# Designs tried in a protein design run: designed miniproteins, single chains, continued (4). Part 95

Each design is a single chain, and the fold is of that chain. pLDDT is the mean over its residues in the fold that is shown.

## One batch from the design tools (miniprotein)

Design m15291
Fold by ESMFold2-Fast:
Structure m15291 (fold): chain A 104 residues (1-104)
Amino acid sequence: SMEDALIEAAVAKIREILEKDSSLSEEEIEEQVRIAREALRAALAAPDDTPLRDVLQEVASKVKDSEAFSTAATVLMDLVIELTGKSNPTAADVRAAMETIYNS
């Protein structure tokens, strides 16, 4: 689906960012990528005006590894802010960032 294509493009970019941190193991990166994938899927399902912080809080409630969540959430938030220029991005901003990555 188009949603899956957008998610996998964004996940590949997030993985690239995480792989630049030589302190992270491959297993830690895979866990963080899994969390990011769930957050991106949640953002695509959310109403356009839903703050990304609220989407991330919902995902946090389902993640046992709080450090892995914190790392994944930080990378995702920073990437969306960088691509959109918005300090408090929404679900619509996440979709716009994903489309930018997919078309790059």
Scores: mean pLDDT 89

Design m15292
Fold by ESMFold2-Fast:
Structure m15292 (fold): chain A 85 residues (1-85)
Amino acid sequence: STLSIQQFQDLVNQIKEELEKKALEEAKKQGIDLSTPEGQRKFLSILLDIADERLSKETDPQRQQALGEATDLLVGELLGKIASL
């Protein structure tokens, strides 16, 4: 069934939270310092790797679109943080 605009936005937000959580767990495992611009760039790289792996396993077109949008939002947020450090 086709998702409503609100349901799609909720899905994007859910995927965004899941991606950020996994990337944070991996960054902690690698001892990355997120208070530095270099650490934030490494975090962005980890996030993109996790998003790409998830996309490679996703077969549902609406979930693929939501994953792409969630990834774009996170990239924008992280680039903003890097610029402000």
Scores: mean pLDDT 87

Design m15293
Fold by ESMFold2-Fast:
Structure m15293 (fold): chain A 112 residues (1-112)
Amino acid sequence: SDEEFVAEIVRMVREALNATVEQIKEIADKLIDLLVEYARRKGATDEQVEEFREELEKLANVAIEKIEQTTDPAEKRRIVAGFFRHAVGLFAEVTGDEELARKVRAEIDRIA
């Protein structure tokens, strides 16, 4: 399911890059749920999972505020890509799975 995890994040990135701010909020919620559940499967404790969710929610709020403040499509795409890249970085910190995180980041960099 590492392959399915990467494929789902890639799908979310592709969708988010061309989405409205309302749709990006929905995609961010789905990404947070996916990352949190997968961190739990990788052995993160309940306390680590809760802290991770809070950090992801803060990250998403900052990204959404920036998206709402820009009218430049290129800047919006940069903010979206940066959000996904940062979220995956936090996943690597919580799980220690730097190889999986690197693979996801490489796919984000190819798309964005």
Scores: mean pLDDT 89

Design m15294
Fold by ESMFold2-Fast:
Structure m15294 (fold): chain A 76 residues (1-76)
Amino acid sequence: SPAQVRQQIAAVAADLAKTLEAMAAAGAPRADMEAVIDRSLGRIGELLAQLYSPEERAALLAGLRAYLRALAEELM
C-alpha cells in the first residue's frame, strides 16, 4: 500500500541519518559518505517509483541528493 511504501522510505531515511552522523563522528572521508548517500538514494528511488511518475521521481531524487550532500559537508 502507499502507506507501507511511505513507512519504508521513512525507515531508509532514518537509517541514512544515523549512518551519516556516525560516519561524521568517526571522521569518515567525504567519498565514503557520498557512497552511502548514493546507495540509500537508490533504495529511496525504488520506493518512490511506486508512488510517483518517472519525471517526478527524477526531480525529487535530484533535490534530495543535493540536500544530503550539502548536509554531509556541514556534518564534516
Scores: mean pLDDT 82

Design m15295
Fold by ESMFold2-Fast:
Structure m15295 (fold): chain A 67 residues (1-67)
Amino acid sequence: SLAEARELLERLQEAARAGDSVAAREYAQKLVELGVDPDLVDKIGTAAAVGDDALAERYRERALASL
């Protein structure tokens, strides 16, 4: 569902910012299983890891559109 995707995107961003690679990978896998573009999932994680919240949010919007 869209709500599930939004929750997982938020958790991916939080895990990536924290450097929790195990949690980030698990959330990324679930997002891809829901039909989210794997390239956008990777870009969200990368942007979040460097603290670029604005860029991560832009990729999250595109990820939701990829469903």
Scores: mean pLDDT 86

Design m15296
Fold by ESMFold2-Fast:
Structure m15296 (fold): chain A 117 residues (1-117)
Amino acid sequence: SSEELVQRFLDAIRNKNIDELKKIYEELKKNLSTMSEDARLFLGAIYYIYKKYGKEALKEVLKKLSDPSNTKSFPEIIYEVTGDSIEEIVEETKNLSDEELLQALDIFYKTALEILK
Protein backbone atom coordinates (compact mmCIF):
# COMPACT_ATOMS: atom_id res chain seq x y z
CA SER A 1 0.00 0.00 0.00
CA SER A 2 2.99 2.37 0.50
CA GLU A 3 4.75 3.65 -2.64
CA GLU A 4 8.23 2.10 -3.12
CA LEU A 5 11.00 4.73 -3.45
CA VAL A 6 12.76 2.81 -6.25
CA GLN A 7 9.54 2.54 -8.32
CA ARG A 8 8.84 6.26 -7.69
CA PHE A 9 12.39 7.08 -8.88
CA LEU A 10 11.93 5.01 -12.09
CA ASP A 11 8.50 6.59 -12.71
CA ALA A 12 10.04 10.07 -12.18
CA ILE A 13 12.73 9.33 -14.82
CA ARG A 14 10.10 7.92 -17.23
CA ASN A 15 7.87 11.00 -16.74
CA LYS A 16 10.85 13.45 -16.80
CA ASN A 17 9.75 14.77 -13.38
CA ILE A 18 12.88 16.52 -12.07
CA ASP A 19 11.12 17.81 -8.90
CA GLU A 20 10.09 14.26 -7.87
CA LEU A 21 13.67 13.01 -8.60
CA LYS A 22 15.04 15.69 -6.22
CA LYS A 23 12.49 14.75 -3.53
CA ILE A 24 13.30 11.01 -3.73
CA TYR A 25 17.07 11.74 -3.77
CA GLU A 26 16.74 13.81 -0.55
CA GLU A 27 14.53 11.13 1.10
CA LEU A 28 17.03 8.32 0.28
CA LYS A 29 20.02 10.48 1.34
CA LYS A 30 18.44 11.20 4.77
CA ASN A 31 17.39 7.55 5.33
CA LEU A 32 20.39 5.73 3.85
CA SER A 33 20.90 3.35 6.84
CA THR A 34 17.17 2.41 6.90
CA MET A 35 16.39 2.21 3.16
CA SER A 36 14.45 -0.78 1.80
CA GLU A 37 16.23 -3.88 0.45
CA ASP A 38 14.89 -3.03 -3.06
CA ALA A 39 16.46 0.46 -2.86
CA ARG A 40 19.77 -0.98 -1.59
CA LEU A 41 19.86 -3.58 -4.41
CA PHE A 42 19.02 -0.91 -7.01
CA LEU A 43 21.78 1.43 -5.76
CA GLY A 44 24.18 -1.54 -5.59
CA ALA A 45 23.49 -2.26 -9.28
CA ILE A 46 24.07 1.45 -10.15
CA TYR A 47 27.40 1.41 -8.24
CA TYR A 48 28.50 -1.87 -9.89
CA ILE A 49 27.70 -0.69 -13.44
CA TYR A 50 29.42 2.68 -12.91
CA LYS A 51 32.60 1.20 -11.32
CA LYS A 52 33.01 -1.74 -13.74
CA TYR A 53 31.67 -0.33 -17.04
CA GLY A 54 31.72 3.46 -16.57
CA LYS A 55 29.36 6.42 -16.92
CA GLU A 56 28.29 5.78 -20.55
CA ALA A 57 27.13 2.22 -19.74
CA LEU A 58 25.09 3.59 -16.79
CA LYS A 59 23.58 6.28 -19.07
CA GLU A 60 22.58 3.55 -21.57
CA VAL A 61 20.89 1.48 -18.80
CA LEU A 62 18.98 4.53 -17.48
CA LYS A 63 17.95 5.72 -21.00
CA LYS A 64 16.56 2.25 -21.81
CA LEU A 65 14.83 2.10 -18.40
CA SER A 66 13.21 5.55 -18.89
CA ASP A 67 12.06 4.83 -22.49
CA PRO A 68 8.20 4.70 -22.41
CA SER A 69 8.22 2.01 -25.15
CA ASN A 70 10.55 -0.27 -23.14
CA THR A 71 9.09 -3.71 -22.31
CA LYS A 72 12.25 -5.14 -20.67
CA SER A 73 12.80 -5.49 -16.91
CA PHE A 74 15.73 -3.82 -15.09
CA PRO A 75 17.66 -7.18 -14.90
CA GLU A 76 17.12 -7.73 -18.68
CA ILE A 77 18.39 -4.20 -19.50
CA ILE A 78 21.48 -4.69 -17.29
CA TYR A 79 22.25 -8.01 -19.00
CA GLU A 80 21.78 -6.46 -22.49
CA VAL A 81 24.20 -3.57 -21.69
CA THR A 82 26.82 -5.34 -19.50
CA GLY A 83 26.47 -9.11 -20.09
CA ASP A 84 26.22 -9.57 -16.28
CA SER A 85 23.24 -11.15 -14.47
CA ILE A 86 21.38 -9.43 -11.60
CA GLU A 87 22.36 -12.40 -9.37
CA GLU A 88 26.08 -11.69 -10.01
CA ILE A 89 25.56 -7.98 -9.28
CA VAL A 90 23.69 -8.73 -6.02
CA GLU A 91 26.52 -11.07 -4.87
CA GLU A 92 29.19 -8.40 -5.68
CA THR A 93 27.26 -5.55 -3.95
CA LYS A 94 25.75 -7.20 -0.81
CA ASN A 95 28.55 -5.78 1.43
CA LEU A 96 28.57 -2.14 0.18
CA SER A 97 29.09 0.43 2.96
CA ASP A 98 26.73 3.35 3.60
CA GLU A 99 29.47 5.61 2.12
CA GLU A 100 29.48 3.55 -1.12
CA LEU A 101 25.65 3.57 -1.24
CA LEU A 102 25.67 7.38 -0.82
CA GLN A 103 28.20 7.57 -3.68
CA ALA A 104 25.89 5.34 -5.77
CA LEU A 105 22.90 7.60 -4.99
CA ASP A 106 24.87 10.72 -6.04
CA ILE A 107 26.01 8.98 -9.27
CA PHE A 108 22.42 7.88 -10.03
CA TYR A 109 20.89 11.33 -9.41
CA LYS A 110 23.53 13.21 -11.46
CA THR A 111 23.29 10.68 -14.34
CA ALA A 112 19.46 10.86 -14.34
CA LEU A 113 19.65 14.69 -14.56
CA GLU A 114 22.06 14.48 -17.55
CA ILE A 115 19.65 12.14 -19.40
CA LEU A 116 16.70 14.52 -18.77
CA LYS A 117 18.54 17.49 -20.34
Scores: mean pLDDT 80

Design m15297
Fold by ESMFold2-Fast:
Structure m15297 (fold): chain A 74 residues (1-74)
Amino acid sequence: MDAEIEALAREIVEAAKAGDWARVRELVERAVALFPSEEERRRFAETVEKIAKEEGLHASALAQVGRIIREAIE
């Protein structure tokens, strides 16, 4: 589970760095389908933020990723 969360989070951050927002949405939808619990989805969101900060993703791009995740969970 944690390895799957981390792998998807890394792919999302790479897609966001490339400006491929269609890919970001696709990966977020896949993650939400794979992680049905609220706790798993929260951990996923936290992992994306952690990896994005480690990878130096711009604050505006990180904010956009966070919005896409919240929209998919809600």
Scores: mean pLDDT 81

Design m15298
Fold by ESMFold2-Fast:
Structure m15298 (fold): chain A 95 residues (1-95)
Amino acid sequence: MNEELIEVLKRALESPSLDEAAKILEEYAKEKGFKSGDELQEAIIEALKEAGLVEESDTPEIIGKMLDYAIGKDINLSEEEKKKIEEIIEKIKKL
């Protein structure tokens, strides 16, 4: 299931719009019986860790911000945080 979740996340991040990305994640959450929000985010964080896509320096906080950024939530990112998030997204897309 973790491989499937990574594929779903990759499809969401590659979608042409943030609305489509959100729909992909919500459909997956409903299909697997997750609540939209915290449970899905925790599952994604664990899947990324198990896949080795996050580094020792990547905190749960930065991963949460990455997911919020990817689905178009209104979040304030520093230039440094934005670069780290883009690096993680690039690693996911390379799968």
Scores: mean pLDDT 69

Design m15299
Fold by ESMFold2-Fast:
Structure m15299 (fold): chain A 85 residues (1-85)
Amino acid sequence: AADRAAEHLEEAYALGEKNNTPQQLKDAIRAGLAALRAGDYPSAIVHAEQAHLLAHGVPDEETSRAIQEKLDAAIEAVREAARAA
């Protein structure tokens, strides 16, 4: 579960970089990934949810939805990892 959450966050970050999204969104994704790797699942969820909110501000609707879908998958995988811990 934690490895799957990390994959989804890394994919969201890659989409953000490829499509020149705001630095604040990319920073939130990186913060979530750092918290996840530290085993801080509550903080990982908070950062991923903040990134999801910021993704709504991405002007390209297709890019916005793609990042949101990756972040939703990451949040669910973090929740699964937290339940298993």
Scores: mean pLDDT 85

Design m15300
Fold by ESMFold2-Fast:
Structure m15300 (fold): chain A 58 residues (1-58)
Amino acid sequence: AREVAERVLEVISQQDDKTAESTARVIAKAHPDVARELARLAEERGLTSVAKAIRDAL
């Protein structure tokens, strides 16, 4: 789970804000366990809007 979340965060960090939020919501619905780890990593890296989008979708 952590390794997948780290790879997803790398991709999301290179996207536009709108696309990043959309991608985060899709992941939260499809893979809630990965999404929880991703939200934590996003918060640690200052991607607060992405972390909120994930938490709201869970």
Scores: mean pLDDT 77

Design m15301
Fold by ESMFold2-Fast:
Structure m15301 (fold): chain A 85 residues (1-85)
Amino acid sequence: SSQLNSLKTQFKNLISKAKNGNESIKLGEEMIALSEQFAALGDLKLAKEAAKKAIKIFLSLPEVSPKIIGNILYGIGLLLDIEAA
């Protein structure tokens, strides 16, 4: 679908940002949002990949904060929900 193709383009752009060292809380949160949107469209493979990449982004951040820990736990929960679907 055109919606799915748009999300795939967004996912490629976020992966490129992560590879170029532009990892941030915002980038991880945008990746979580893509995971949820892929899951809503039934693309569980891309939903799972986006959730895993979000978790990796949060884990790559140099600071350990309650917000980052909260995002990691949310991402793990989302990944487990996708695997159960």
Scores: mean pLDDT 86

Design m15302
Fold by ESMFold2-Fast:
Structure m15302 (fold): chain A 65 residues (1-65)
Amino acid sequence: MEAVVDGNGLPAGGTIGGALEKAYLEGADTAVAIANPSAEQEEKAKEMGEKLGIKVVIKPGTSKA
């Protein structure tokens, strides 16, 4: 399985939870997800990341023509 990389190899992170799980399984210290979460979803993801010892980076999806 491909390792999660901070900012240079995860263009479509899909679900934030999926990115966190992948980072944990690969032993990465950073999970990068491309999504447009609400503020509450972003806070929850960061809290989960702290529990796992993984830094969460959420990048807004930009697919508007």
Scores: mean pLDDT 59

Design m15303
Fold by ESMFold2-Fast:
Structure m15303 (fold): chain A 87 residues (1-87)
Amino acid sequence: SEREMELARLAGEAANRLWKKVEEYKKIATPEQKKELDEIFRKAMLEIRNALREAIEQGLSVEEARQRLDEIYNKAEKEIEKVKEKS
């Protein structure tokens, strides 16, 4: 359906934004920081997949799905920033 395609597109955009953020930080990260970044990304991807599944199954609006994806992204971004602050 058009709705399911739009939801998948939003989830893909959120995943792509996180991937770019993680890869940028990995360029200057220590081996320990890289492991933390990989774990943050892994958890965020699971949350994005779960949010997409729930949006499809529960009939959530595109706007509600977008809000949930933004919350997942913002949480992951804060965790990534904390890794960067570790000397």
Scores: mean pLDDT 86

Design m15304
Fold by ESMFold2-Fast:
Structure m15304 (fold): chain A 96 residues (1-96)
Amino acid sequence: MKEEIIKELETVADQLEEMRRKAISLGLEEARDLLFEAIGDVVEMIEAVKRGDYEKAIEALQRAIKALEGARTHPALQEEVDRLIEKLKEIIEKLK
């Protein structure tokens, strides 16, 4: 389970980086910055899961979701952001 959760989070981080590059290409500065923040939160969550600190992992994940909710304001990103928010919420349930 721990290894599977880490792999899922690494996949989410890669998808967020791809979305950040898309935001840069579209000139979406606010979305770019929020996606960068969400990437940092996902990385912090991966490290917390590796340490067995599930409380810190959940806190970091909740911050990532909040940043993503801000990034969803642009139609070009909404569908992908909504999918990632759902994925992260599913991961939170696995950590509880």
Scores: mean pLDDT 83

Design m15305
Fold by ESMFold2-Fast:
Structure m15305 (fold): chain A 95 residues (1-95)
Amino acid sequence: VPKSLQLNSSEKTDIRTQADVLALVAAVERSVPGPINESLKQKAISNIRTLGETLGLPPSTINAHTSSISSAQTPSEYSDAVLSFVDAVNDALSE
């Protein structure tokens, strides 16, 4: 928990911006007809690992979020999994 309080304003802004981009990409994917883009899922998994490590989240928490993205079979499930991670980032940055 103290790790999120040790981040400076610039680091917090960068993490929030990256999380917001993930949320926007998930919203776009949900609005596009067809199956989930596998390249997009791989990019989201990579970004979640990078952001989670930077924020100091436990490896088990990072693995849970990346597993949720990997197991998503519909755009709705993918969007929900991404938004769950974004919520976790915002919670960690707020407290």
Scores: mean pLDDT 77

Design m15306
Fold by ESMFold2-Fast:
Structure m15306 (fold): chain A 74 residues (1-74)
Amino acid sequence: MTIELKDAIVGFSGDLLFIETSNEELAKKLKSLTPEDVVEIIYEGKSLGKFRFLGSTSYTENGVTYYLFVLERV
């Protein structure tokens, strides 16, 4: 499975990938992941590698919902 990140902020801490987005379609794709899924993440036309889903949270500020996802490099 491959997911392309659009309208997202990406950060790394060691083997952890952090994705923040307000894009509801991207958030829906990422929320469909289970801990058993291994996904290839593409950002700005480049593969960041393969990752497993660890967790997600969301918050709403001034009527905009932001989604934060944490994945781990496999």
Scores: mean pLDDT 85

Design m15307
Fold by ESMFold2-Fast:
Formats: sequence, structure tokens, C-alpha cells
Structure m15307 (fold): chain A 87 residues (1-87)
Amino acid sequence: MALEEALEVAERAIELAEEAAKQATDPGMKSTAEGLKRQAEEIRKQAEEVSETEEAEELNRKYLEEAKRLLQSAKDLAAVIAKQQAA
């Protein structure tokens, strides 16, 4: 179901953004990671709140796409941080 997928992808984005924030040594990257985490948490909350509406399927599909974008941004940031931390 689109809701379950949206919640799962948003949770993964939250996890990656949290790890990126913990690993970031640059204040700018830490701030970016914290921002991505907050955006992913908001998408998760919105997806949960809309699940009972008649428009839930279309809205959850849109939340899934947004969660996927946030997950990709978190992955890209994590890759940059990992590259900077490489010995």
C-alpha cells in the first residue's frame, strides 16, 4: 500500500539524515542533515494523518514521491560526508 511504502521510505530518510548529522564535522552539513530529518518527519506525520480520507491513495502516492526525494538527498549527503571522513 502507498501509505506503508511512504512511511517506510520516510523512516529510512529520517535514519540516514540522523546518521549524517552525527557524522558531519562541518556545521553546514550538520544543519542540512537536520533539515532533511525534519522534512522527512513531517512527511511521515502527514502520511499518517491522511490515511483515513477518500483522497488518501493519491495523497499517499505524492508523499511517497516526496519521501523518495528526501531519502535520495540524505543518501547524497551521507556519501559526501563519508568521502570527507575517508582515511
Scores: mean pLDDT 78

Design m15308
Fold by ESMFold2-Fast:
Structure m15308 (fold): chain A 93 residues (1-93)
Amino acid sequence: SLYEQIRKGVENLLKKGYLKLLGITPEQAEKILEAKSVDEIFEILGRETALKVVVLALQEAGIYLSDELIADILGVSPEEVRRIRFELERKLP
């Protein structure tokens, strides 16, 4: 499922230390790995941080979806997805 791919990506982000760079605590990281849906990730992290995590997790899982498709799945605008990608490129190695 898409959610299982996101979870796999999150595990890789944790291993790389990227969750820490996004200001995610070890407790929050544990909770999102135990989450059962994308909605639960948003509840744990809040909208802005959850968007960053989901976008990066999809990339880490090797899932290359268009900004339009990611936006549709997450209930956000494609412009918001593009903004998040731009911010991540500037803040992460």
Scores: mean pLDDT 81

Design m15309
Fold by ESMFold2-Fast:
Structure m15309 (fold): chain A 88 residues (1-88)
Amino acid sequence: MEAAGLEVDLPLIRRPDGSEELGPLSDVLPGETAIELLRAALANARYGDSVRGLRLSTPEELEEMTREAEELLQRQRERQERLLRERA
């Protein structure tokens, strides 16, 4: 499990505007805990700049990040509904 043994991929939602948004972590978390996600990020170095930040993160910080991501996703879903309305 050293180096790039484990890859944790967060679902990305691309908007028509080209903006990238993270999907719900629930798609990934059912088989993985927050700690496992952190370990994957550190070992895989997939999150370049984020990996450095994560090294200083505690489980509490990770929970906060997850909470913020979920809230952000909620707001993005509302925006997506508005985009759907425009398309409709």
Scores: mean pLDDT 50

Design m15310
Fold by ESMFold2-Fast:
Structure m15310 (fold): chain A 54 residues (1-54)
Amino acid sequence: MRQQALEKAGIDSAERIEIFDDVSAAVGTAIRYMADGKDVRLVEVDGKFVVVAS
């Protein structure tokens, strides 16, 4: 039970966030993180692409 709270804190602190203006660069970075076994989320915000890896 206590470890679940630590997991949430650990995931938040270990989260990698990279911002790209070019979709090709964002997709390439997302693929690299997925190849490393990371959970990757790609979000578009105001024409920019945010890659979140945890």
Scores: mean pLDDT 69

Design m15311
Fold by ESMFold2-Fast:
Structure m15311 (fold): chain A 71 residues (1-71)
Amino acid sequence: MLEEITRALSKIPGINEEQATAIALAHLYGSEEQARAAALKELSKTHSKEEAERLTEEALKVAAEKKKELS
């Protein structure tokens, strides 16, 4: 599950493998609020505020869809 979600997230343009792994871990083991905060923090390191916010929403949607597929 972690590997599959990480792979799905890393396919999103603008998300690198380290960020994908951090977001996947927060999504699997944290609350929705914690996953959102972790995604925004990681993506804000490499993107503008607007891009980080947009990519956070996309990443959380992709992670949720992949988790549902695997559950």
Scores: mean pLDDT 83

Design m15312
Fold by ESMFold2-Fast:
Structure m15312 (fold): chain A 59 residues (1-59)
Amino acid sequence: MTLKELAEALKKAVDRLQAEGRITPEEYEEIKKTIDEILKDPSNRKKLFEAGEKLAELA
């Protein structure tokens, strides 16, 4: 999975969690900012993967 594909999957998962009311608007913004920060710094790809795994378990 490419970094872009993983980021798109994470954004979709976070959008679902927000729609279901399982996360707060503040948590939603925090997660989105984290994804954007990781995309700006490719060296943080591992952190994006770890975040994706955690969100997938919640979704």
Scores: mean pLDDT 71

Design m15313
Fold by ESMFold2-Fast:
Structure m15313 (fold): chain A 62 residues (1-62)
Amino acid sequence: MRYRVTLSVPFGGDRSEVIKKIEELGGKILKEISVRTLEVEIDDKSAEELKKSPLVGSIDPL
């Protein structure tokens, strides 16, 4: 499914680290909306794993 991933400001880290984690979970970056916001295609189970990351502030379904 498609999700909007917003990086956490205090724990946001490097955007490339979040991209690597998404790719490790089998997801795909569809669009870079801003420096803090990505549109991704990933399954629901992998989205739950992303939510556990301190680098991720929110994940919203599109």
Scores: mean pLDDT 75

Design m15314
Fold by ESMFold2-Fast:
Structure m15314 (fold): chain A 88 residues (1-88)
Amino acid sequence: MIVLEGTVVKVEELEDGYTLVTILLDDSSKGELLKVGDKVEITSSDGRKFRGVIEKVEKTEKGTLVTVKVDKSALVLKVGDKVTITKL
């Protein structure tokens, strides 16, 4: 099972009740293990779990950004939160 660590850099609630969570990977090279359409589970440091689908993977000067579309409100996540991404 593929497990990646990262930091939340953006949380955006969508009109349809979905949440976009953008995560900066701690290891930018591991972004190659993730693809658009992959099912993932985001786990927060306090043990909360959010399931979603990868919408975007971007390589930037700051590292690799992964955007996950979560099928529920994830507004409890905040910018700066440490999270784990597990590929399902």
Scores: mean pLDDT 82

Design m15315
Fold by ESMFold2-Fast:
Structure m15315 (fold): chain A 84 residues (1-84)
Amino acid sequence: SLKEKVEELLEKARELAKEGRYDEAFELVKEALKLVEKYLPVERYVGLLLRVLGAILESELTGDAEPAVKAIEEVKKELLEVLE
């Protein structure tokens, strides 16, 4: 299902972020968002992208993966709620 595919992509993105592989993690976040694009207002779609991008930047600057991991977990929660 679409929900299962989104969950799989974002769980993989979270694992990549834990490994410091932020570029690969962000590509999977973009794929998941594209799958649900038609169910999201443009403002929400852009807001989620900027949230993850900002968190990745914070993780890269601090050397702490937690900001990026947490942002991806929050996006996963929000997208799964949209698909309920």
Scores: mean pLDDT 87

Design m15316
Fold by ESMFold2-Fast:
Structure m15316 (fold): chain A 70 residues (1-70)
Amino acid sequence: SEEQVREGLRALGEAAVALAEEKIKNNDVTPISGTIALLGEGSFRGAGDEELAERARKLVKEIDKMIKEK
């Protein structure tokens, strides 16, 4: 069902955000880290969870700034 797809997208978003946060913690901030955070944002938006998507978007912006300052 569409509800099961949304649940799967939410789980994917959570996993992607957790991985991106771990990469920041380990100072492993690369374009791949940015792509993972973008996957999290898109997954939450696809799940219809705008609040989680906005939180993931803030992470995307933080990673983008870190990359630009290298």
Scores: mean pLDDT 83

Design m15317
Fold by ESMFold2-Fast:
Structure m15317 (fold): chain A 89 residues (1-89)
Amino acid sequence: ADISKADPEFVEELRRLALEAVRAARAGDREAAKEAVRRLTEKALEAKTEEERLVAEITLSMVLLAATVLGDEETAEAVARALAEVEAA
């Protein structure tokens, strides 16, 4: 995989939204976590290259792991659904 084939702005937006989701989950702010996951999912589905799709899948997998470790089952379920949507696209 060559990350130079991914739009740097797309990658940075995914990273920012993922960090928002993890921070919200860590803080116990479930509504903010859900909103961050929703926006992250929308951005992930905008992937135009295989490299962008791979970055989106890795990013969602990292958020899923973080939510699972934090015990935020609702956020974990939302991210798992988002990951399935991106993988099916």
Scores: mean pLDDT 83

Design m15318
Fold by ESMFold2-Fast:
Structure m15318 (fold): chain A 86 residues (1-86)
Amino acid sequence: MNPVEKLKKALEELEKRPITREEFYRIAGPAVTGAMLAIHAGDKYTGDEAVPLLKRLLEIYLKNLNLPISQEFIDVSVRSVLPAAF
């Protein structure tokens, strides 16, 4: 399964119900890791499709921790883990 499809599947599962921190890591962890590895290996196609999904996952993560959500924080945080070529 390609990394983008793994991210989409993780988002669908995470958005269905209230979720524990442990469940979040179990569902999102492998999908995020796979996408980040592909992006850092130079897969710009995966990066262009994965960036909006990564931002959505971070938003869900912050909501589950009852932390304030800032679009600037989400954008900067996701950008900081991407290669400079993005």
Scores: mean pLDDT 73

Design m15319
Fold by ESMFold2-Fast:
Structure m15319 (fold): chain A 107 residues (1-107)
Amino acid sequence: MLEEAEEFEKNIDKLTPEEAVTYILQLLSEAVQLVREHPDDPEAREKARRLLEIAKKIYEKVKDQLSPEVQELLDEAIRAAEEVIETGSDEAYRRFLEALQKLSEKL
């Protein structure tokens, strides 16, 4: 997944905005899952941080082509994912899942 994410970042200009959003959500979901399944594993946490950074870079490249509603939901999903990675908060995880559900309804 991480290697695929790095390759995807290099080819982002070849994708539709919807494809980019779908991949951002996949990266964020994997990052959050890694930390929740392995909360005391520093390697899992570093991998999750790398996935989050790639997701942020992809988002920066496509954000101006997205609707304001999708941008707001992606901003929230990214913030919630970052809180889960850094703190392991159950509340942040719940907010993350809520943002994902709302995004799936808009795509």
Scores: mean pLDDT 81

Design m15320
Fold by ESMFold2-Fast:
Structure m15320 (fold): chain A 80 residues (1-80)
Amino acid sequence: MKKEELIEELKKAIKEGDIEKVIEIVDELRKLGMSKDEIGKIVSELLREVPEEKAVEIADALSLYYAEKYLEDNGSAPPP
């Protein structure tokens, strides 16, 4: 899928509160070479269009996703 198509699907997933789909699309964007900061900026812009409760749930899920990816790649949590 092209980057623009993934961003379009990300917007739909965020509006629907489909956390699993949001994580899937973020993972695909990361694989296409998007940085965590670039993805974070796009997600932050899109989260402005949803209720705060859903925005918090999505943000928490993404934090867990990035922590899990760090553990998979490095075998341990980052030092404090």
Scores: mean pLDDT 75

Design m15321
Fold by ESMFold2-Fast:
Structure m15321 (fold): chain A 68 residues (1-68)
Amino acid sequence: LSAEQLLEAARLHREEGLSHEEIAERLGVDAKTLRRALEQLDRLAVELVLREGLSGEEAMRKAAERLE
């Protein structure tokens, strides 16, 4: 997954309420892979907020870039 795909998946899940299965189908990826990637994104974003004092939005963007 690219950083842009991962961020869009997080937005679709959080703001649009789509399931991991629906998002995975739209992106052409495995739902299990997507769910794990989103879990890693959330954990890394929280770490970046706590360690670097970033906003949640900036932390999410940097986390996605590091996971790509």
Scores: mean pLDDT 82

Design m15322
Fold by ESMFold2-Fast:
Structure m15322 (fold): chain A 70 residues (1-70)
Amino acid sequence: DFLKIVEEEYKETPKFVAEYRAKGLKEIADVIEKTLKEVYEAVQRNELPRALLILNDGIKKIKELKEKAA
């Protein structure tokens, strides 16, 4: 379940990144791309607790940037 969610988010990354870059929100796009890449790499290393910490940190940063950009 968690692995499937991570894989689905990673597959959708180019779409989200393109959408935010098109709106001029490059910082948000960069954080999404970096976070999902690092989460996927941690999952591949079987570091699930580390992957969750990276994901939570990334989500927090994205939320803060979205609130600032709104």
Scores: mean pLDDT 74

Design m15323
Fold by ESMFold2-Fast:
Structure m15323 (fold): chain A 82 residues (1-82)
Amino acid sequence: SLLARFEELAARTPEVTPAMVAAFREALASPDPEKQLLALAYLVGLALYLKDWELVEEALERIAKLDEEKAKQIRAEVEAWK
């Protein structure tokens, strides 16, 4: 799952604290789609920083299901970094 991939990434990334993992988990589990979008956008940024392109694509697919226009905007930024 996306959450499991994030937790695996966090375990190998010392800059990602347990408090950040807990906050991400709470946001992603929130019924508020805006909170889910913010968590997923943060994940895209972190995956880009670590050059984990598979995780970038998986996160973008989840964003597209919540907000197709937001996913298009973020994808355009991602393409600019390739």
Scores: mean pLDDT 78

Design m15324
Fold by ESMFold2-Fast:
Structure m15324 (fold): chain A 85 residues (1-85)
Amino acid sequence: MAEGARKTAEDMEEAAENIEEVKKLAEEAGVSPEELAQQVRDQAQASIKLAEEAGDEETAKRVREAAEKLLKAIEEAFGIETPEV
């Protein structure tokens, strides 16, 4: 379902714009920066696969770009280095 992948891209884009809130929520929930980055990668990979299987290459690209932006925001906010999607 391409709709689910689009929602994932939108959520990741919003999270990247509100990274300080994401950081605070992760710290309150006891989620490490590495665990947060892994969750972003796992969700992005699942959504990219879903979009690609639906033939929606534009949505797959959007999810990839949104995940890269969010991972960079996490790296800068927490002072860590994460692998690309």
Scores: mean pLDDT 79

Design m15325
Fold by ESMFold2-Fast:
Structure m15325 (fold): chain A 68 residues (1-68)
Amino acid sequence: SMEEIIKKAEELVKEIKRLLEEFLATGDEAVFQRILEKVQELSELAKKSEEVKKLLDEFMKEFDKHFR
């Protein structure tokens, strides 16, 4: 359902944020690869839901601020 897709997307965003904090603390390349995998999953969900696309866009703004 759409609600399940949105909930999964919100959980992915939380997981990605935790992994980003871990990567910034450790510099572990394996953690960075895990972040990329989760971002790809979130991108696939965004293709099916406009609300998920908004969540992804908000997350990418925070990501760009951190790495640019």
Scores: mean pLDDT 81

